# Designs tried in a protein design run: designed miniproteins, single chains. Part 108

Each design is a single chain, and the fold is of that chain. pLDDT is the mean over its residues in the fold that is shown.

## One batch from the design tools (miniprotein)

Design m3759
Fold by ESMFold2-Fast:
Structure m3759 (fold): chain A 88 residues (1-88)
Amino acid sequence: SRLQAIDQLLQQVYQQMKAQYGDGAAQLTVQAATTAFQLLLQGQPELAEQVIADARAQAKAQFGDAVADAVEQATRQFLDEVGRILSE
């Protein structure tokens, strides 16, 4: 199902981020990705962008710019891939 594909993608994003940048960065990415996705489903793209911006700022404060860029990139790539999964 499409929901199973999205769940598998989220698991893959978590494992890849954890392997490269650690558990904290992986958790922040997954939290931002799931929250932004929920907001997009509710028709609130401006709030989704704010969630991504807040996650990047938090990652920058804790881990530095390189990890912050990775968290934002992974979150946006997840949302793009989810959009493809939901399109027939």
Scores: mean pLDDT 89

Design m3760
Fold by ESMFold2-Fast:
Structure m3760 (fold): chain A 96 residues (1-96)
Amino acid sequence: MEKARAFFLQQIKQFEREVEANRDRLTEEDYKLLRETIDRVKEAVKNAKSIEELVEEVTAIVDEAIAKSTNPRVKLYLEALKDMVVRTAKLINGES
């Protein structure tokens, strides 16, 4: 888990940098939603006891954020975050 957890946190940090790089294109509400979602996802990754639990918790957090957003660009960012986490989990589990 320790190695997997570090890898997930690195991927999330890269996503966070992309959101920060595009901050000037986001409304205050959109940025806050993305920031809160990223922080909740990081906590879920840190506290998960298995890769399965991590994927379930992150997916639930991101789906809730997608439902709250009205901005198509924010929805695309959230969908990209979800895809990244699911894809990373499959790679760690030996699924291609």
Scores: mean pLDDT 82

Design m3761
Fold by ESMFold2-Fast:
Structure m3761 (fold): chain A 100 residues (1-100)
Amino acid sequence: RKELIEEIEKLLKESSLEEKINFIQTLIKKIGELVTKEKNKEALEFLEKWGKKLEEYLEKNPDASNEEIAEQALKIIKEMLESGEAPEEVIKALEEALKE
């Protein structure tokens, strides 16, 4: 988990907007496959919690730029990893998304 958190922190600090968006899109696709093909309820719960936290940010920050939204999406993932809210299947999806 520590290595995964460090990789997400690097993505936050050292990547372009395009790289952040590509990572987020790849992650959503991989978690979506866990939900739709594997019927993984814990992966669905992770997506719902992540989406709700991002929606709350957008409601408070209606003028947020695409860069700020992408950064916040990644920060929420990092916080969920640190709090133990990410199931093992989502952790694997994150590791796979970071390799692309």
Scores: mean pLDDT 84

Design m3762
Fold by ESMFold2-Fast:
Structure m3762 (fold): chain A 84 residues (1-84)
Amino acid sequence: ELTKKGKELEKEGKLEEAAKLYLEAKDYVSAAETALALKNLGKEEEALKFAEILIEKKVKDEKVLEALKMISPPEELKKKLEEL
């Protein structure tokens, strides 16, 4: 299962690889939480990249939306997030 492999990658500190795997698995909650973890580690560009992908997919899950708000995307992406 791709989600389990993503969690193993997170334990190894490979958060970007984990986020990519979660997106491939369509596990948007884990992808959003991993993007937030990337931001908290100072990897803001990677975090915003994954946030943009999730916003464009129009995922309306509450946990995804909370993580995306905490990432503080640029104004244009923030407006798209407010539409969800």
Scores: mean pLDDT 77

Design m3763
Fold by ESMFold2-Fast:
Structure m3763 (fold): chain A 71 residues (1-71)
Amino acid sequence: SKLDETMRRIRELLEQGRYSEAAILLVNYALSQGIKEEDASKLAGELMELARRESPQETVDKMRELFKKVK
């Protein structure tokens, strides 16, 4: 699925320390799925908070669950 492809790419960016690019990709994907700009920005904030505390894989696993609840 496009969600799985996007989460894989986000994980790769986080593993490379490319946090801004990971957040931008997440926002663009959320907007493409019909999520409002304000909610997409909140998801990006949650991604950055998780990435600070968790591994890249744990971060994307938690983000995947959040996306299922919003859409």
Scores: mean pLDDT 85

Design m3764
Fold by ESMFold2-Fast:
Structure m3764 (fold): chain A 67 residues (1-67)
Amino acid sequence: MLSLAQAGRALAPVVATLSPEQQVGVLRALSALGKERVSPEEVVEAVRPYLTPEQVREARAALLAAE
Protein backbone atom coordinates (compact mmCIF):
# COMPACT_ATOMS: atom_id res chain seq x y z
CA MET A 1 0.00 0.00 0.00
CA LEU A 2 1.01 3.60 -0.72
CA SER A 3 0.17 6.94 0.87
CA LEU A 4 -1.81 9.21 -1.46
CA ALA A 5 1.28 11.48 -1.67
CA GLN A 6 3.48 8.50 -2.72
CA ALA A 7 0.88 7.51 -5.34
CA GLY A 8 0.88 11.09 -6.69
CA ARG A 9 4.69 11.10 -6.84
CA ALA A 10 4.78 7.71 -8.63
CA LEU A 11 2.25 9.00 -11.19
CA ALA A 12 4.04 12.35 -11.76
CA PRO A 13 6.00 11.18 -14.89
CA VAL A 14 2.79 9.76 -16.45
CA VAL A 15 0.78 12.90 -15.55
CA ALA A 16 3.48 15.08 -17.19
CA THR A 17 2.70 13.40 -20.56
CA LEU A 18 -1.08 14.07 -20.30
CA SER A 19 -3.21 16.86 -21.78
CA PRO A 20 -4.24 19.66 -19.35
CA GLU A 21 -7.80 18.24 -19.23
CA GLN A 22 -6.51 14.74 -18.37
CA GLN A 23 -4.20 16.22 -15.69
CA VAL A 24 -7.12 18.03 -14.00
CA GLY A 25 -9.24 14.85 -14.12
CA VAL A 26 -6.48 12.69 -12.60
CA LEU A 27 -5.70 15.18 -9.80
CA ARG A 28 -9.41 15.51 -8.99
CA ALA A 29 -9.83 11.70 -8.91
CA LEU A 30 -6.84 11.30 -6.56
CA SER A 31 -8.20 14.04 -4.25
CA ALA A 32 -11.65 12.36 -4.24
CA LEU A 33 -10.17 9.05 -2.92
CA GLY A 34 -9.90 10.78 0.50
CA LYS A 35 -7.77 7.98 1.97
CA GLU A 36 -4.36 8.14 3.69
CA ARG A 37 -3.46 4.65 2.37
CA VAL A 38 -4.31 3.45 -1.15
CA SER A 39 -3.58 0.33 -3.20
CA PRO A 40 -2.25 0.57 -6.79
CA GLU A 41 -5.56 -0.95 -7.98
CA GLU A 42 -7.67 1.72 -6.22
CA VAL A 43 -5.57 4.48 -7.81
CA VAL A 44 -5.69 2.86 -11.28
CA GLU A 45 -9.50 2.48 -11.06
CA ALA A 46 -9.94 6.12 -9.94
CA VAL A 47 -7.86 7.55 -12.83
CA ARG A 48 -8.86 5.02 -15.57
CA PRO A 49 -11.67 7.23 -17.05
CA TYR A 50 -9.10 9.99 -17.78
CA LEU A 51 -6.38 7.80 -19.36
CA THR A 52 -5.87 5.74 -22.53
CA PRO A 53 -5.30 1.95 -22.10
CA GLU A 54 -1.55 2.49 -22.70
CA GLN A 55 -1.40 5.26 -20.06
CA VAL A 56 -3.31 2.97 -17.62
CA ARG A 57 -0.61 0.28 -18.09
CA GLU A 58 2.17 2.86 -17.49
CA ALA A 59 0.39 4.19 -14.38
CA ARG A 60 -0.08 0.67 -12.96
CA ALA A 61 3.61 -0.20 -13.56
CA ALA A 62 4.75 3.03 -11.85
CA LEU A 63 2.49 2.43 -8.81
CA LEU A 64 3.60 -1.20 -8.43
CA ALA A 65 7.29 -0.15 -8.67
CA ALA A 66 6.67 2.48 -5.93
CA GLU A 67 5.47 -0.19 -3.43
Scores: mean pLDDT 79

Design m3765
Fold by ESMFold2-Fast:
Structure m3765 (fold): chain A 73 residues (1-73)
Amino acid sequence: SKEELERELHGGVAEVHVAVILSIMKNRDLSEEELREFIEELTRIAEDPSATERAKEFAREAIERLKERLESL
């Protein structure tokens, strides 16, 4: 169905998006502005009812790590 295709597409895109952010986080020094932007972006994914549970879980974990970095600045 269209609803299933939209869920799969949104879920897959959200998972890739979180993976890219985590990769950037591991390989780059992030500014305070970049940390805040990524937290906002990941929060949208975590709160998106169309995102898969896996994407939401990864987003929540990433938010926690980014907040720890922000607090360390």
Scores: mean pLDDT 74

Design m3766
Fold by ESMFold2-Fast:
Parts: structure tokens; sequence; C-alpha cells
Structure m3766 (fold): chain A 80 residues (1-80)
């Protein structure tokens, strides 16, 4: 359901607070993704978004977090 996906996105942002805050500060967010991020941050019961839009936001956030994770792994490899 849309509510389940909103909750998943909200938990993802909460569990990756530093990354979630960094991604929200990136100038790469567009109007649609900005609206979906805002919906995920507010009360999900009040968010009028489609499953497809939530899926796009989820994929976008996943890509950003994966990029940061890969950078962290490279730094750890350099540190030993």
Amino acid sequence: SVMQRLNDIQNYINNTTSYGQQTSQLGGYTGITDGLVQAARTNPDGAPVSYQSMQQLYNYVRQQVDRQRRQDQQLRSLLG
C-alpha cells in the first residue's frame, strides 16, 4: 500500500539521518522528488501520493544512500 511505502521511506530517512539530511540538501532534487520527500517527512496519513511516485522517490533515495555507502567503503579500504 501507499501508506506502507511512505512508512518504509520515512524509516529509511530516519535510520540514515545524516545521509537523509545530506540528500535533502542536494540541489539535484526536482519538484516531484521534493514533494515526495516532504510527504515522507510529514504525517503519512495526510500525504496524497501514488504508489508509482513513492517507488520513484524510494529508488532515488536508495541510489543516493548507495553512492554514499560506496564512498565510505572506499575510505575504509584506504584506511586499511
Scores: mean pLDDT 54

Design m3767
Fold by ESMFold2-Fast:
Structure m3767 (fold): chain A 119 residues (1-119)
Amino acid sequence: MKEKEAKARGMLRALRGEALPFDPEYREAELEGAVLVGVLEVEKAVELTVKILELKKKGELSREKMLEIAEEQLEKLYEELKKVAEELGDEELLEAIDEWYEEAKAKIPAVVEKILALY
């Protein structure tokens, strides 16, 4: 119970860009939660990069295709985060994931424009 709560706190703080608290009893569980968010973000970033490189090799890379792939990878990350939050049973974490998803989705067009400017 307490370890699940600590893991949920770690995930919540990572999603909000906050520093981890100094709770000596639950530090490991909080760190595991934060690391899980980071690992999932890196995994989806790698998958996105691979798909962009595949399209570039085919000569099919476009703003529209990049937006589509970025949104698909973000949705996959959102679904995986929601599944973990449901297993932990933390309502605040579930709400934070929904807020994070809306904010992240809104930022995709600006990020795509920055990437395209490098080409």
Scores: mean pLDDT 80

Design m3768
Fold by ESMFold2-Fast:
Order: C-alpha cells, then structure tokens, then sequence
Structure m3768 (fold): chain A 63 residues (1-63)
C-alpha cells in the first residue's frame, strides 16, 4: 500500500537523524524497488533505530 511504502521513506529519514546511514541507504533501496515492510518489521526497525543498533537494523532488513 502507499501508506506502507511511505513508512519505509519515513523510517529512512529517522535512520539519518539517528546517524544510521547504512540503514537509511538500505531503506531507500527498498523504497525505490517498491518494497514494503510488514507492521511488525516497521515497529522492530523503529526500535532498533532509536537504540542506534545499525548492525541489527541491517540484519532485520536483509532477512
């Protein structure tokens, strides 16, 4: 859905603000490919971005 795709873009912005530039780049790649994230993955990714855990965020997106 458009809302789920827009949330990928919003999470990329949140990752930039947190200094997680690799997570932001990966999210931009997913957005450009039209790839959505499930609500559960969105919630977990936001938690990891807030925690500053780039390695776990990348692992989540590559699963």
Amino acid sequence: SLDALLEVSRLAGEAVRAGLFEVSRRLRELFDAGRELSPATQAELRRLIEAGDEAAGLALLDA
Scores: mean pLDDT 85

Design m3769
Fold by ESMFold2-Fast:
Structure m3769 (fold): chain A 73 residues (1-73)
Amino acid sequence: SPVEEAKKNIEETGDKLIADYKAQGREEEAKIVEKFREELLAFLDANPDMTLEEIKKRVEELFKKYDEELEKA
């Protein structure tokens, strides 16, 4: 399903990004990415029947929120 594929992609991409920030000593940014990943995965778990287009829109909305938090880190 689109939701299951999105979850796998988010987990893999998120894990790599978190590891990269930690390797750079950027623990605050790593924690922000962890929050983004967890919130997004929880949203997808609550809404398993979303279309790919709906997933993309929600990801963009949540990304905007966390991108602003990441800039403040």
Scores: mean pLDDT 79

Design m3770
Fold by ESMFold2-Fast:
Structure m3770 (fold): chain A 92 residues (1-92)
Amino acid sequence: SRVEEVKEKVKEIIENSKSDKEKYEKLKEWALENKLLTEEEVKEIEENTSTDEAKYEAIVGAAYLKALDPSVKASLSEQRFIGREIIEELKE
């Protein structure tokens, strides 16, 4: 159910947001409010990504992986890779 919650939220954000910056901010707020990601995990993404696209990809991947297995420790590159796959799946 947590994986489905993340996919549903990402799909909603894709449909209702105009920029990667807006998509990142909306998913960040949702993930923090739902305790899916920690402030420290979000900070690590923000400190290690230079573009709104990279931040958005990373946070989608991080949220998805945490929903799948809370014990997962993924690198930023792994988070971005998974995030891109989820985004493409949900775009059609």
Scores: mean pLDDT 86

Design m3771
Fold by ESMFold2-Fast:
Structure m3771 (fold): chain A 90 residues (1-90)
Amino acid sequence: MAEELEKRLEEIVRRAKEELGETAVRAVVAAGLAGAAEVMAEAGVPGAAEQAERYRAAAERLLAETPEARPLAEEARELGRKGAELYLAS
């Protein structure tokens, strides 16, 4: 359910903020947006492929500065994918 995905994403963002700081929060958010855009691109949404690449590049640049955030960013990316899948199924 979308509410459960949102709670999990909020928990990941909270952990990134408390444990790793603001750069990690930005990396996690960029990764989540990349995941959502990837699914939208796979569904043929115009412009989504370019957005997915931009968010992936942003996430990787931020993760280069805070590599300890990578597990949280990977989880956020998967949640972003699931959120977009649910949105498209509506």
Scores: mean pLDDT 85

Design m3772
Fold by ESMFold2-Fast:
Structure m3772 (fold): chain A 68 residues (1-68)
Amino acid sequence: SPVERAVEQMRATIERVRATFSREDALAMLESLRGVLEHRRAEATGEEREVLEAQIRVVDEEIARLKA
């Protein structure tokens, strides 16, 4: 499904960020990405909105882990 593909792509992006940056820099990068996704979600409808909401959830979970 589009949602499953988007989650897989976001997890791959998170893994690249974690491999490239320190924990502190990764957190800043993911918070920036979350802001971009939230802005896109505000204008999105239907399946696009559902995809963005799923991506935001994955980013939020990783931000929570990095803050722990």
Scores: mean pLDDT 87

Design m3773
Fold by ESMFold2-Fast:
Structure m3773 (fold): chain A 56 residues (1-56)
Amino acid sequence: SAELQELERLLARAEPVLKAHAGDETLRRVAIHDLSRAFPEHRELIEARVAEIMAA
C-alpha cells in the first residue's frame, strides 16, 4: 500500500538517527508515538522496526 511504502521510507530516513541514539529510551518512545499517530494501523510494525533498528 502507499501508506506502508511511506512508513517504510520514513523509517529508512530515521534509521541513522535512531541507531546513533540506540540507548535513548525517550527518543524511542517519541519516535514510536509520533509514527503511530500518523500510521495507527501499523503500530505493531513501527514498534518492532524501531526496536530492531535501535538494537542493531
Scores: mean pLDDT 83

Design m3774
Fold by ESMFold2-Fast:
Structure m3774 (fold): chain A 77 residues (1-77)
Amino acid sequence: MSLSERIREILEKAAKELGLENPSPMTFRKAAESNPELKKLWDEGEQKAADALRAGDIDASVKAIEETAKKMVELMK
């Protein structure tokens, strides 16, 4: 399973927790575009994921995205 596929599955699972009939990874990116608090969480999460990936830690990169999505779900409920 590729890094992109792992991230997609995490984001789709998190979006489903919001009660959406058609959960999409794009749900979080769109939310970040419309809400400055969500944008801050998304930007921080992407930065942490990028830093972990540069260090060669794929699992830490995935975890950063998963933790970010979970925090965004809490604010969007």
Scores: mean pLDDT 77

Design m3775
Fold by ESMFold2-Fast:
Structure m3775 (fold): chain A 56 residues (1-56)
Amino acid sequence: DLDKLKKNINDSADSLGLDPKQKEELLKKVLDAYKKDGKMAATKTMNELFEKIFSE
């Protein structure tokens, strides 16, 4: 469900204290992956981006 994915990203980004611009870029990348390769690709992209944020 795209709406659930968007909500999860927004909630996670807010919890991490990301800037509005960072949150927007994160949403764009995950939604682009969803449109191109579906839900599994979007979930993988989301996890990779969050992992990178946490490791920095």
Scores: mean pLDDT 77

Design m3776
Fold by ESMFold2-Fast:
Structure m3776 (fold): chain A 58 residues (1-58)
Amino acid sequence: GPAQEAARAGIAAGEAGDATAAAVGAYHSSKLAGVNVPLDPRSAEGAIAAAREALAAA
């Protein structure tokens, strides 16, 4: 669904080195899934972890 799609896009962006896009994808996915996943734009690794957490919750 849309939450899973947003999370996967965030993971892909983070793996490509775009920490900001990864964080945005994780946040968007968390809002669509109705969960509060921490947004960490300070590192690509943290953003990827947040996106994976959002995907698991969706």
Scores: mean pLDDT 67

Design m3777
Fold by ESMFold2-Fast:
Formats: structure tokens, C-alpha cells, sequence
Structure m3777 (fold): chain A 71 residues (1-71)
């Protein structure tokens, strides 16, 4: 839960700074991997980002699908 909030706040700030949704999704993935999150935790965070950034939903959902397919 604490790791999820950290990643969400970082993504919000990156988007405010004008980073592309693809860059935000990729950066979030690297942070999640560094923190040792499980596949299910990573997917949950990306789905949360898709809900918070509806205009970028497709990008975050695509990244979540890619992570699931790597199992």
C-alpha cells in the first residue's frame, strides 16, 4: 500500500511536468521493479493510474497487459 502511493504520486508529478504517458508508464514500471513488487501489484497500480488519467488509460492498460503476458 505505501509503495503504491509512492508510485502514484511520482506518476502524478511526472505527468504535471509534461512527460508523455508512455514515459510515465515506463518509469512507473522501473520503480515497481526496483521496489520488488509482484506482477499483481504492478497491474493494480497501472489500473489505478488508468483510472486517474482517463485520457492516458490505453497506455497504462497496455503496459499492464504486457506485464501479465511476461508470466
Amino acid sequence: MEKQERILEAAREARKLGLSPESVAENAFYVMTELGLSTSEMVEILRQLAEEFPEDRETFEKKAKEILEEQ
Scores: mean pLDDT 79

Design m3778
Fold by ESMFold2-Fast:
Structure m3778 (fold): chain A 91 residues (1-91)
Amino acid sequence: GAEAEQLLNQLKEFIEKIEKSEDGTEALTLAEEAEELYEKHKDSLTLEQQKQALELLLKAYQIALKKAPPEEANKAIGLTLQAMGELIELD
């Protein structure tokens, strides 16, 4: 419904903020906030909407990982593996 459309649009907004961030720690924090937003709403999504949200999260995590300090990169890797695992289970 409208809630799912709002979530997908908010995830796209997070991706834009992450792409524009000049701070790798800020980019990682934004990626974590995007994951938290997805986790709060995922049970209200259809299978197709969950796949779309996970694909957007993976894009956010990949951009954040490229910007993250090396010592914080493991957190972005962990988020990526979790989202990939969930996406595989939906297929």
Scores: mean pLDDT 85

Design m3779
Fold by ESMFold2-Fast:
Structure m3779 (fold): chain A 91 residues (1-91)
Amino acid sequence: DKKLSKEEQLRLLEALAGGLITAIELNYPKDVILKLVDGFAEALKKYFPELKETIDRIKEEIKKAIQSGDKEKAIDLVNRTLELAKEALEK
């Protein structure tokens, strides 16, 4: 999506990741957290369609971590996904 600069795209993704991490840390209902994971993944695929397969795989791993109650793993996977987006913006 060319409507936002790469910096603005990154800031939006950072905000979405931060909201998702906060929901995980505050023990939001799992169905709410899973919807936030889906929204984060869809935003990533919109801005980085070349990473679609990688994003879909990580999305499923985040969902599994949430379902198992492994908050630390879920948060780590979200941060790792955001790092992949930053790398993609750099080339």
Scores: mean pLDDT 83

Design m3780
Fold by ESMFold2-Fast:
Structure m3780 (fold): chain A 56 residues (1-56)
Amino acid sequence: GPEEIERTARRAVEGATAAGAPREAAEKYVQDAIEKGGGPDEIQRAGVRAAASGRG
């Protein structure tokens, strides 16, 4: 549901930023996953991709 998506998105962004991703990049990857109709697993993977793409 929307609450689960919001919670997962927040956790994914925080996890990505903790791993060195810029917050804006993490938010963009997560938001793109949501806009594509992704579920919690897709949102979590988006956070991981943001971290991997970061210059941290």
Scores: mean pLDDT 79

Design m3781
Fold by ESMFold2-Fast:
Structure m3781 (fold): chain A 110 residues (1-110)
Amino acid sequence: MKSLDELIKEVVDSLDVTEEEKRDLYNTLRALIYRAAVEALREHGGRLTPEQLAEDVIKRLKAEVDEIMKKLTPEQREKLKKAFDGIVKVIRENPELLYEEARRLLAAVE
């Protein structure tokens, strides 16, 4: 079974962008996803289902991505939007993977 990191990388690797842009997008999206997931679990005292965590993370990610997009060129915005749409699909199709990784990260920092 693929890890969440591998699924995020596959989304980024599917984009028609440079290898440097792929590395930057992977690192940015991965960081945003895991921060959002840990924050969501912490705020709810760990009392979220995997599906509830996935939707809360998507909502938080959308807010962060919308703010980043305000500072980008139209071409950069299109690339980020495609990456975000792919990540939303991965999170919705694999809510258990996100949940398990978020709990692991929360345990490591608490």
Scores: mean pLDDT 81

Design m3782
Fold by ESMFold2-Fast:
Structure m3782 (fold): chain A 84 residues (1-84)
Amino acid sequence: MAHSRKAVEAFKAGNLDAAEEHVRKAIQAGDYVHAYPVRLAIFAKKLGNDKAAEAFLEAAEYLLAGDHEKAQEALSEGIKLLAE
């Protein structure tokens, strides 16, 4: 979780390169569950889809807080926004 938390913080600071590096380190450490939504947020932000990026970032923050139901809702919203 340490790298996934740092990835969220870097993303919120507008440092996408640092966010990507922390996502990579989280995945290398086996933390796929917390890293995956941040990776989607970075992807959406690079596509210019700020609404999807925000939804995926919220999903990551909910997962870090242990709120799996709200995380699933935020992930579903982000995916829908990417498809539009």
Scores: mean pLDDT 84

Design m3783
Fold by ESMFold2-Fast:
Structure m3783 (fold): chain A 85 residues (1-85)
Amino acid sequence: KKEIAEKASERSYELGYKLIGDAGKWTTSSLLSGEIFGKLAGEIARKLVEGEEVKLEPRSLAELLALEIAQKVVEEVTKEYEEEK
């Protein structure tokens, strides 16, 4: 459980960071936004794996995208872990 949560959190952070970085062409502002967005996606992924309630009324497109990234990554990491059994 903890291994899945860590792996999902880290992967969600990296994907979120890359998404914002690529969109902003790796400018200083996009790097800062990417870090914030990546951390949000990683935290959501961790909570999803741990069974914590994620209460996001999407107040912004960024929050919605972070949730979608986290959900997809959690699904992928969980499948990978089951295949390694």
Scores: mean pLDDT 69

Design m3784
Fold by ESMFold2-Fast:
Structure m3784 (fold): chain A 92 residues (1-92)
Amino acid sequence: EQEERRRAAERWLAELPAALAETLAFIEQLPDPEAAAALREYVRALVAAARELAEMALRGAPKEEIERAARERAARLAPLAERANALWEAAL
């Protein structure tokens, strides 16, 4: 089970660059450069946070430690998400 979970995480991380590239390509289609810049910053920070949490899981960090880190990262990402969403809605 642990070994299967590690392999699944490794595969997910391997597929992440393609998903990120697709998301960034979509952001470049936005007519508002401020909205595009804010969304790129948010997505970049989100991917970095996700990678750190995945690395903690692969290192065998306790579930409670990972959950605490995830909550702290979510709190730090919230202002970026709010800015990106506000500019996104204004651009649409």
Scores: mean pLDDT 75

Design m3785
Fold by ESMFold2-Fast:
Structure m3785 (fold): chain A 84 residues (1-84)
Amino acid sequence: SLEEAREYLKKADEAARAGNVDEAVQNFLKASELLAKHADDREAQLILIGGVIRLVGLAIETNDPRLSEAALKAIRLVDEAVAA
């Protein structure tokens, strides 16, 4: 659900603030998978875009390729869901 996806995004943000990059990536990818199931929902699209922007910002700050890879994976999940 969208509410469940938002909860995973909260956990991702908290993990990122604590410096737990692996945990942040894991929670972000879980949220992205849930949001991809609602790809036709504009609210879900906006939530995902916000998450990607935050991850890209963190990737630039930390120079961590795992964060950039997670963002690309999320974009692909949305593209695949829309194409189906």
Scores: mean pLDDT 75

Design m3786
Fold by ESMFold2-Fast:
Structure m3786 (fold): chain A 96 residues (1-96)
Amino acid sequence: MKEEILKAVRETAEELNKIPGVKAEAEGNTVKITLPDSEKGRAGAKAMAEGLSKIPGVEAEAEGNTVTVTLEDSEEGVRNAPLVHGALLAGAEEVG
């Protein structure tokens, strides 16, 4: 797996954990984000997953108030990692 992807996933999880009410965990090329257990948190999770799934080299899925985002081990995944990082932080801050 590309080091740039592992670093992006780790740094994204670290920044997300600074947002009150948000928990993030990094595992390989995947970030799992738990938003507040509220209607807004569940709606936010769904919106994030739908938006992020449209980005090349990105897979995103929502279940309740949890979003799982996987960056592909590819040049596209590396190229779009900063966009995913910014989108996740913006979305989590709006919900948290």
Scores: mean pLDDT 82

Design m3787
Fold by ESMFold2-Fast:
Structure m3787 (fold): chain A 74 residues (1-74)
Amino acid sequence: DYEKLLEEAKKRVEEFIDPNKDYSLEEVLRKAGEILRELWKKSDIKDMKKFIELAQEVARYARELHKKALEELK
């Protein structure tokens, strides 16, 4: 399921972000890509177009989390 995979990817990216640590955007995006690739390989999704759409959504979420983590850094 597209939504299930997207939800799981978002959750794992959020678990990577510790609000007490500073992360570069590049680090967060790299981790998001790793998480999505691992989840996609275990999924029944074979459509590359769906993978690209998922990658874009996960990257958007990762950028949002990076911004929030940066704002919470003391």
Scores: mean pLDDT 75

Design m3788
Fold by ESMFold2-Fast:
Structure m3788 (fold): chain A 68 residues (1-68)
Amino acid sequence: SEKKIAEEILKEAEKRLNSKPLSRQEIEDIVIEAANKAIEAGLSQDLVGELTQRLGRLAQEHLERQRR
């Protein structure tokens, strides 16, 4: 299932984001790698877009926590 693959990619990226303090560049690299994995797995544009938006939100939350 494409949705199951998308959730697994998201979960892996979320773990990487939360594992240690990260620079903005390292966070961007994690998001880009996750998006590339989704594209390589053959996910639809709609699912890739949804995954990218969810990852962007998680990355923003991580950056906000680090600024405090």
Scores: mean pLDDT 78

Design m3789
Fold by ESMFold2-Fast:
Structure m3789 (fold): chain A 74 residues (1-74)
Amino acid sequence: SDMAALERARARGEEASKAVNEAVRELREELGLDPSLSAADFLDAVAPGDTQKEIELTQELTRRARELLEEARK
């Protein structure tokens, strides 16, 4: 049913969100930043007004989140 498919998609989205949050936490720890910083505050702290650096950080976070998801699904 459509509802079952939607619920599976939602559960997958929650897994992805958790992986992203874990990737942000790990990267903040590596950079010596406050672990309570939100993702937006983290990006502003590391790359203030630097769009290229923000893109690079987003790509790194995406890569880390993907690896965390792959490990969690083993």
Scores: mean pLDDT 73

Design m3790
Fold by ESMFold2-Fast:
Structure m3790 (fold): chain A 84 residues (1-84)
Amino acid sequence: GAEDYIRKAREALEQGQPEEAAEYAIKALMEALKNKDLKLAEEALEVLEEAARQLEAQGQTFEAELYIGLARLIVGVLNLILNR
């Protein structure tokens, strides 16, 4: 489930593997959104943002910008749903 993917993403961050962390964070986001679990979706977004920051710190600017863009898109969708 989403919680397992968040755990794996955080483990990847601890190992200095931000690309793997971002992939697990996206899987967590998709699972959380499918189950309408907004709290887990928010946690997955936080992990995705941390993975993007670590990617940028490692010089992987294009990948960091890609994941930041994806996070912003998802936040926009969530805000549209919550402010109905």
Scores: mean pLDDT 83

Design m3791
Fold by ESMFold2-Fast:
Structure m3791 (fold): chain A 66 residues (1-66)
Amino acid sequence: EKEKLLTPEQKAEIDRAAESGERAARNGVETVNELTGEKLDPATVERIVERAREAARQWALEQIEK
């Protein structure tokens, strides 16, 4: 697994990126709800959050493996 080859510092950076992605996704959902006056399905919200976390992790990993 790619993360096995990383330093503890790099692993922490990837985890921080995932957390940032999750927060950004939740903020985005709130913005959409405010703009549309509709509330997204909980299942859709969880999908967005999971995708954002994974995308942020992958992005951070790619930056580390420049």
Scores: mean pLDDT 76

Design m3792
Fold by ESMFold2-Fast:
Structure m3792 (fold): chain A 83 residues (1-83)
Amino acid sequence: GEGFEQVLEFSEKSKEPIKYVDEGKFEEAKEITKKIKEEVENYLKMIEKETGKKIVGPGEEFLVKTVEKNIEETEKRLEEALK
């Protein structure tokens, strides 16, 4: 369904910011990470409003956790690089 495709897109996008960190492009990595966080938060809020649940299914739940993990890893590397 469309919801699964959207979360899959977020999962794919969440893999990109770490590459910018590795290349020393910290501002670009920060901006992309912020945008992904905002898009995911807005999507999850929409799903909760429409379905009464935070996530629709186990596949979508796995992809959301993957996005969260990728964001956390990117934020950790940004924190270390900017200290």
Scores: mean pLDDT 77

Design m3793
Fold by ESMFold2-Fast:
Formats: structure tokens, sequence, C-alpha cells
Structure m3793 (fold): chain A 87 residues (1-87)
């Protein structure tokens, strides 16, 4: 579960990197919020709080989906994977 959640976190970060490389403009305020949520998810994961880590990851994924609608399908797949880890 921890390794699976780390993989989803990496893929979420990779979506942001890919958008940046493609020249997609993300408002700095939104980018800072996504980065904060992903960092909080990683910190909770390090502390063994899987539920809080998943909660913060889902918040980040939702914001990415709203900011980068062209990535919505990929984000939805990551959200589904994260939700399965709550069981």
Amino acid sequence: KKEELLKILEEAENLIVEAYVRGVEIPQEVLDEISRLLREAEEYLKKGDLKKAIEKLLEALNLISQTLPEYAERVKKLEEEAKKLEE
C-alpha cells in the first residue's frame, strides 16, 4: 500500500512536470497549492497515516484535474487507484 501510494504521488508530480515541459501555463497560486498538498500527502505517508495521505493526494488530484482539464482522464485513473488503497 505505501509503495503503491508513492507511485501515484510520483505520477501526479510527473503530470505537472509534463504540463510545464509542454508550455502549459499554470497560475503560481495553483501550482503552490498543488505542491503543498502533494508534500502534505508525502509527510503523512512517512508518518504511516495512510488515510490522511490519501485524503491530501485526492485533494491535489482534484485541483490538477480542474487546472489541467486535458489530463482529466489520467487524473481520474490515479484517483481510482488511490481510493482502492483506502480498503
Scores: mean pLDDT 81

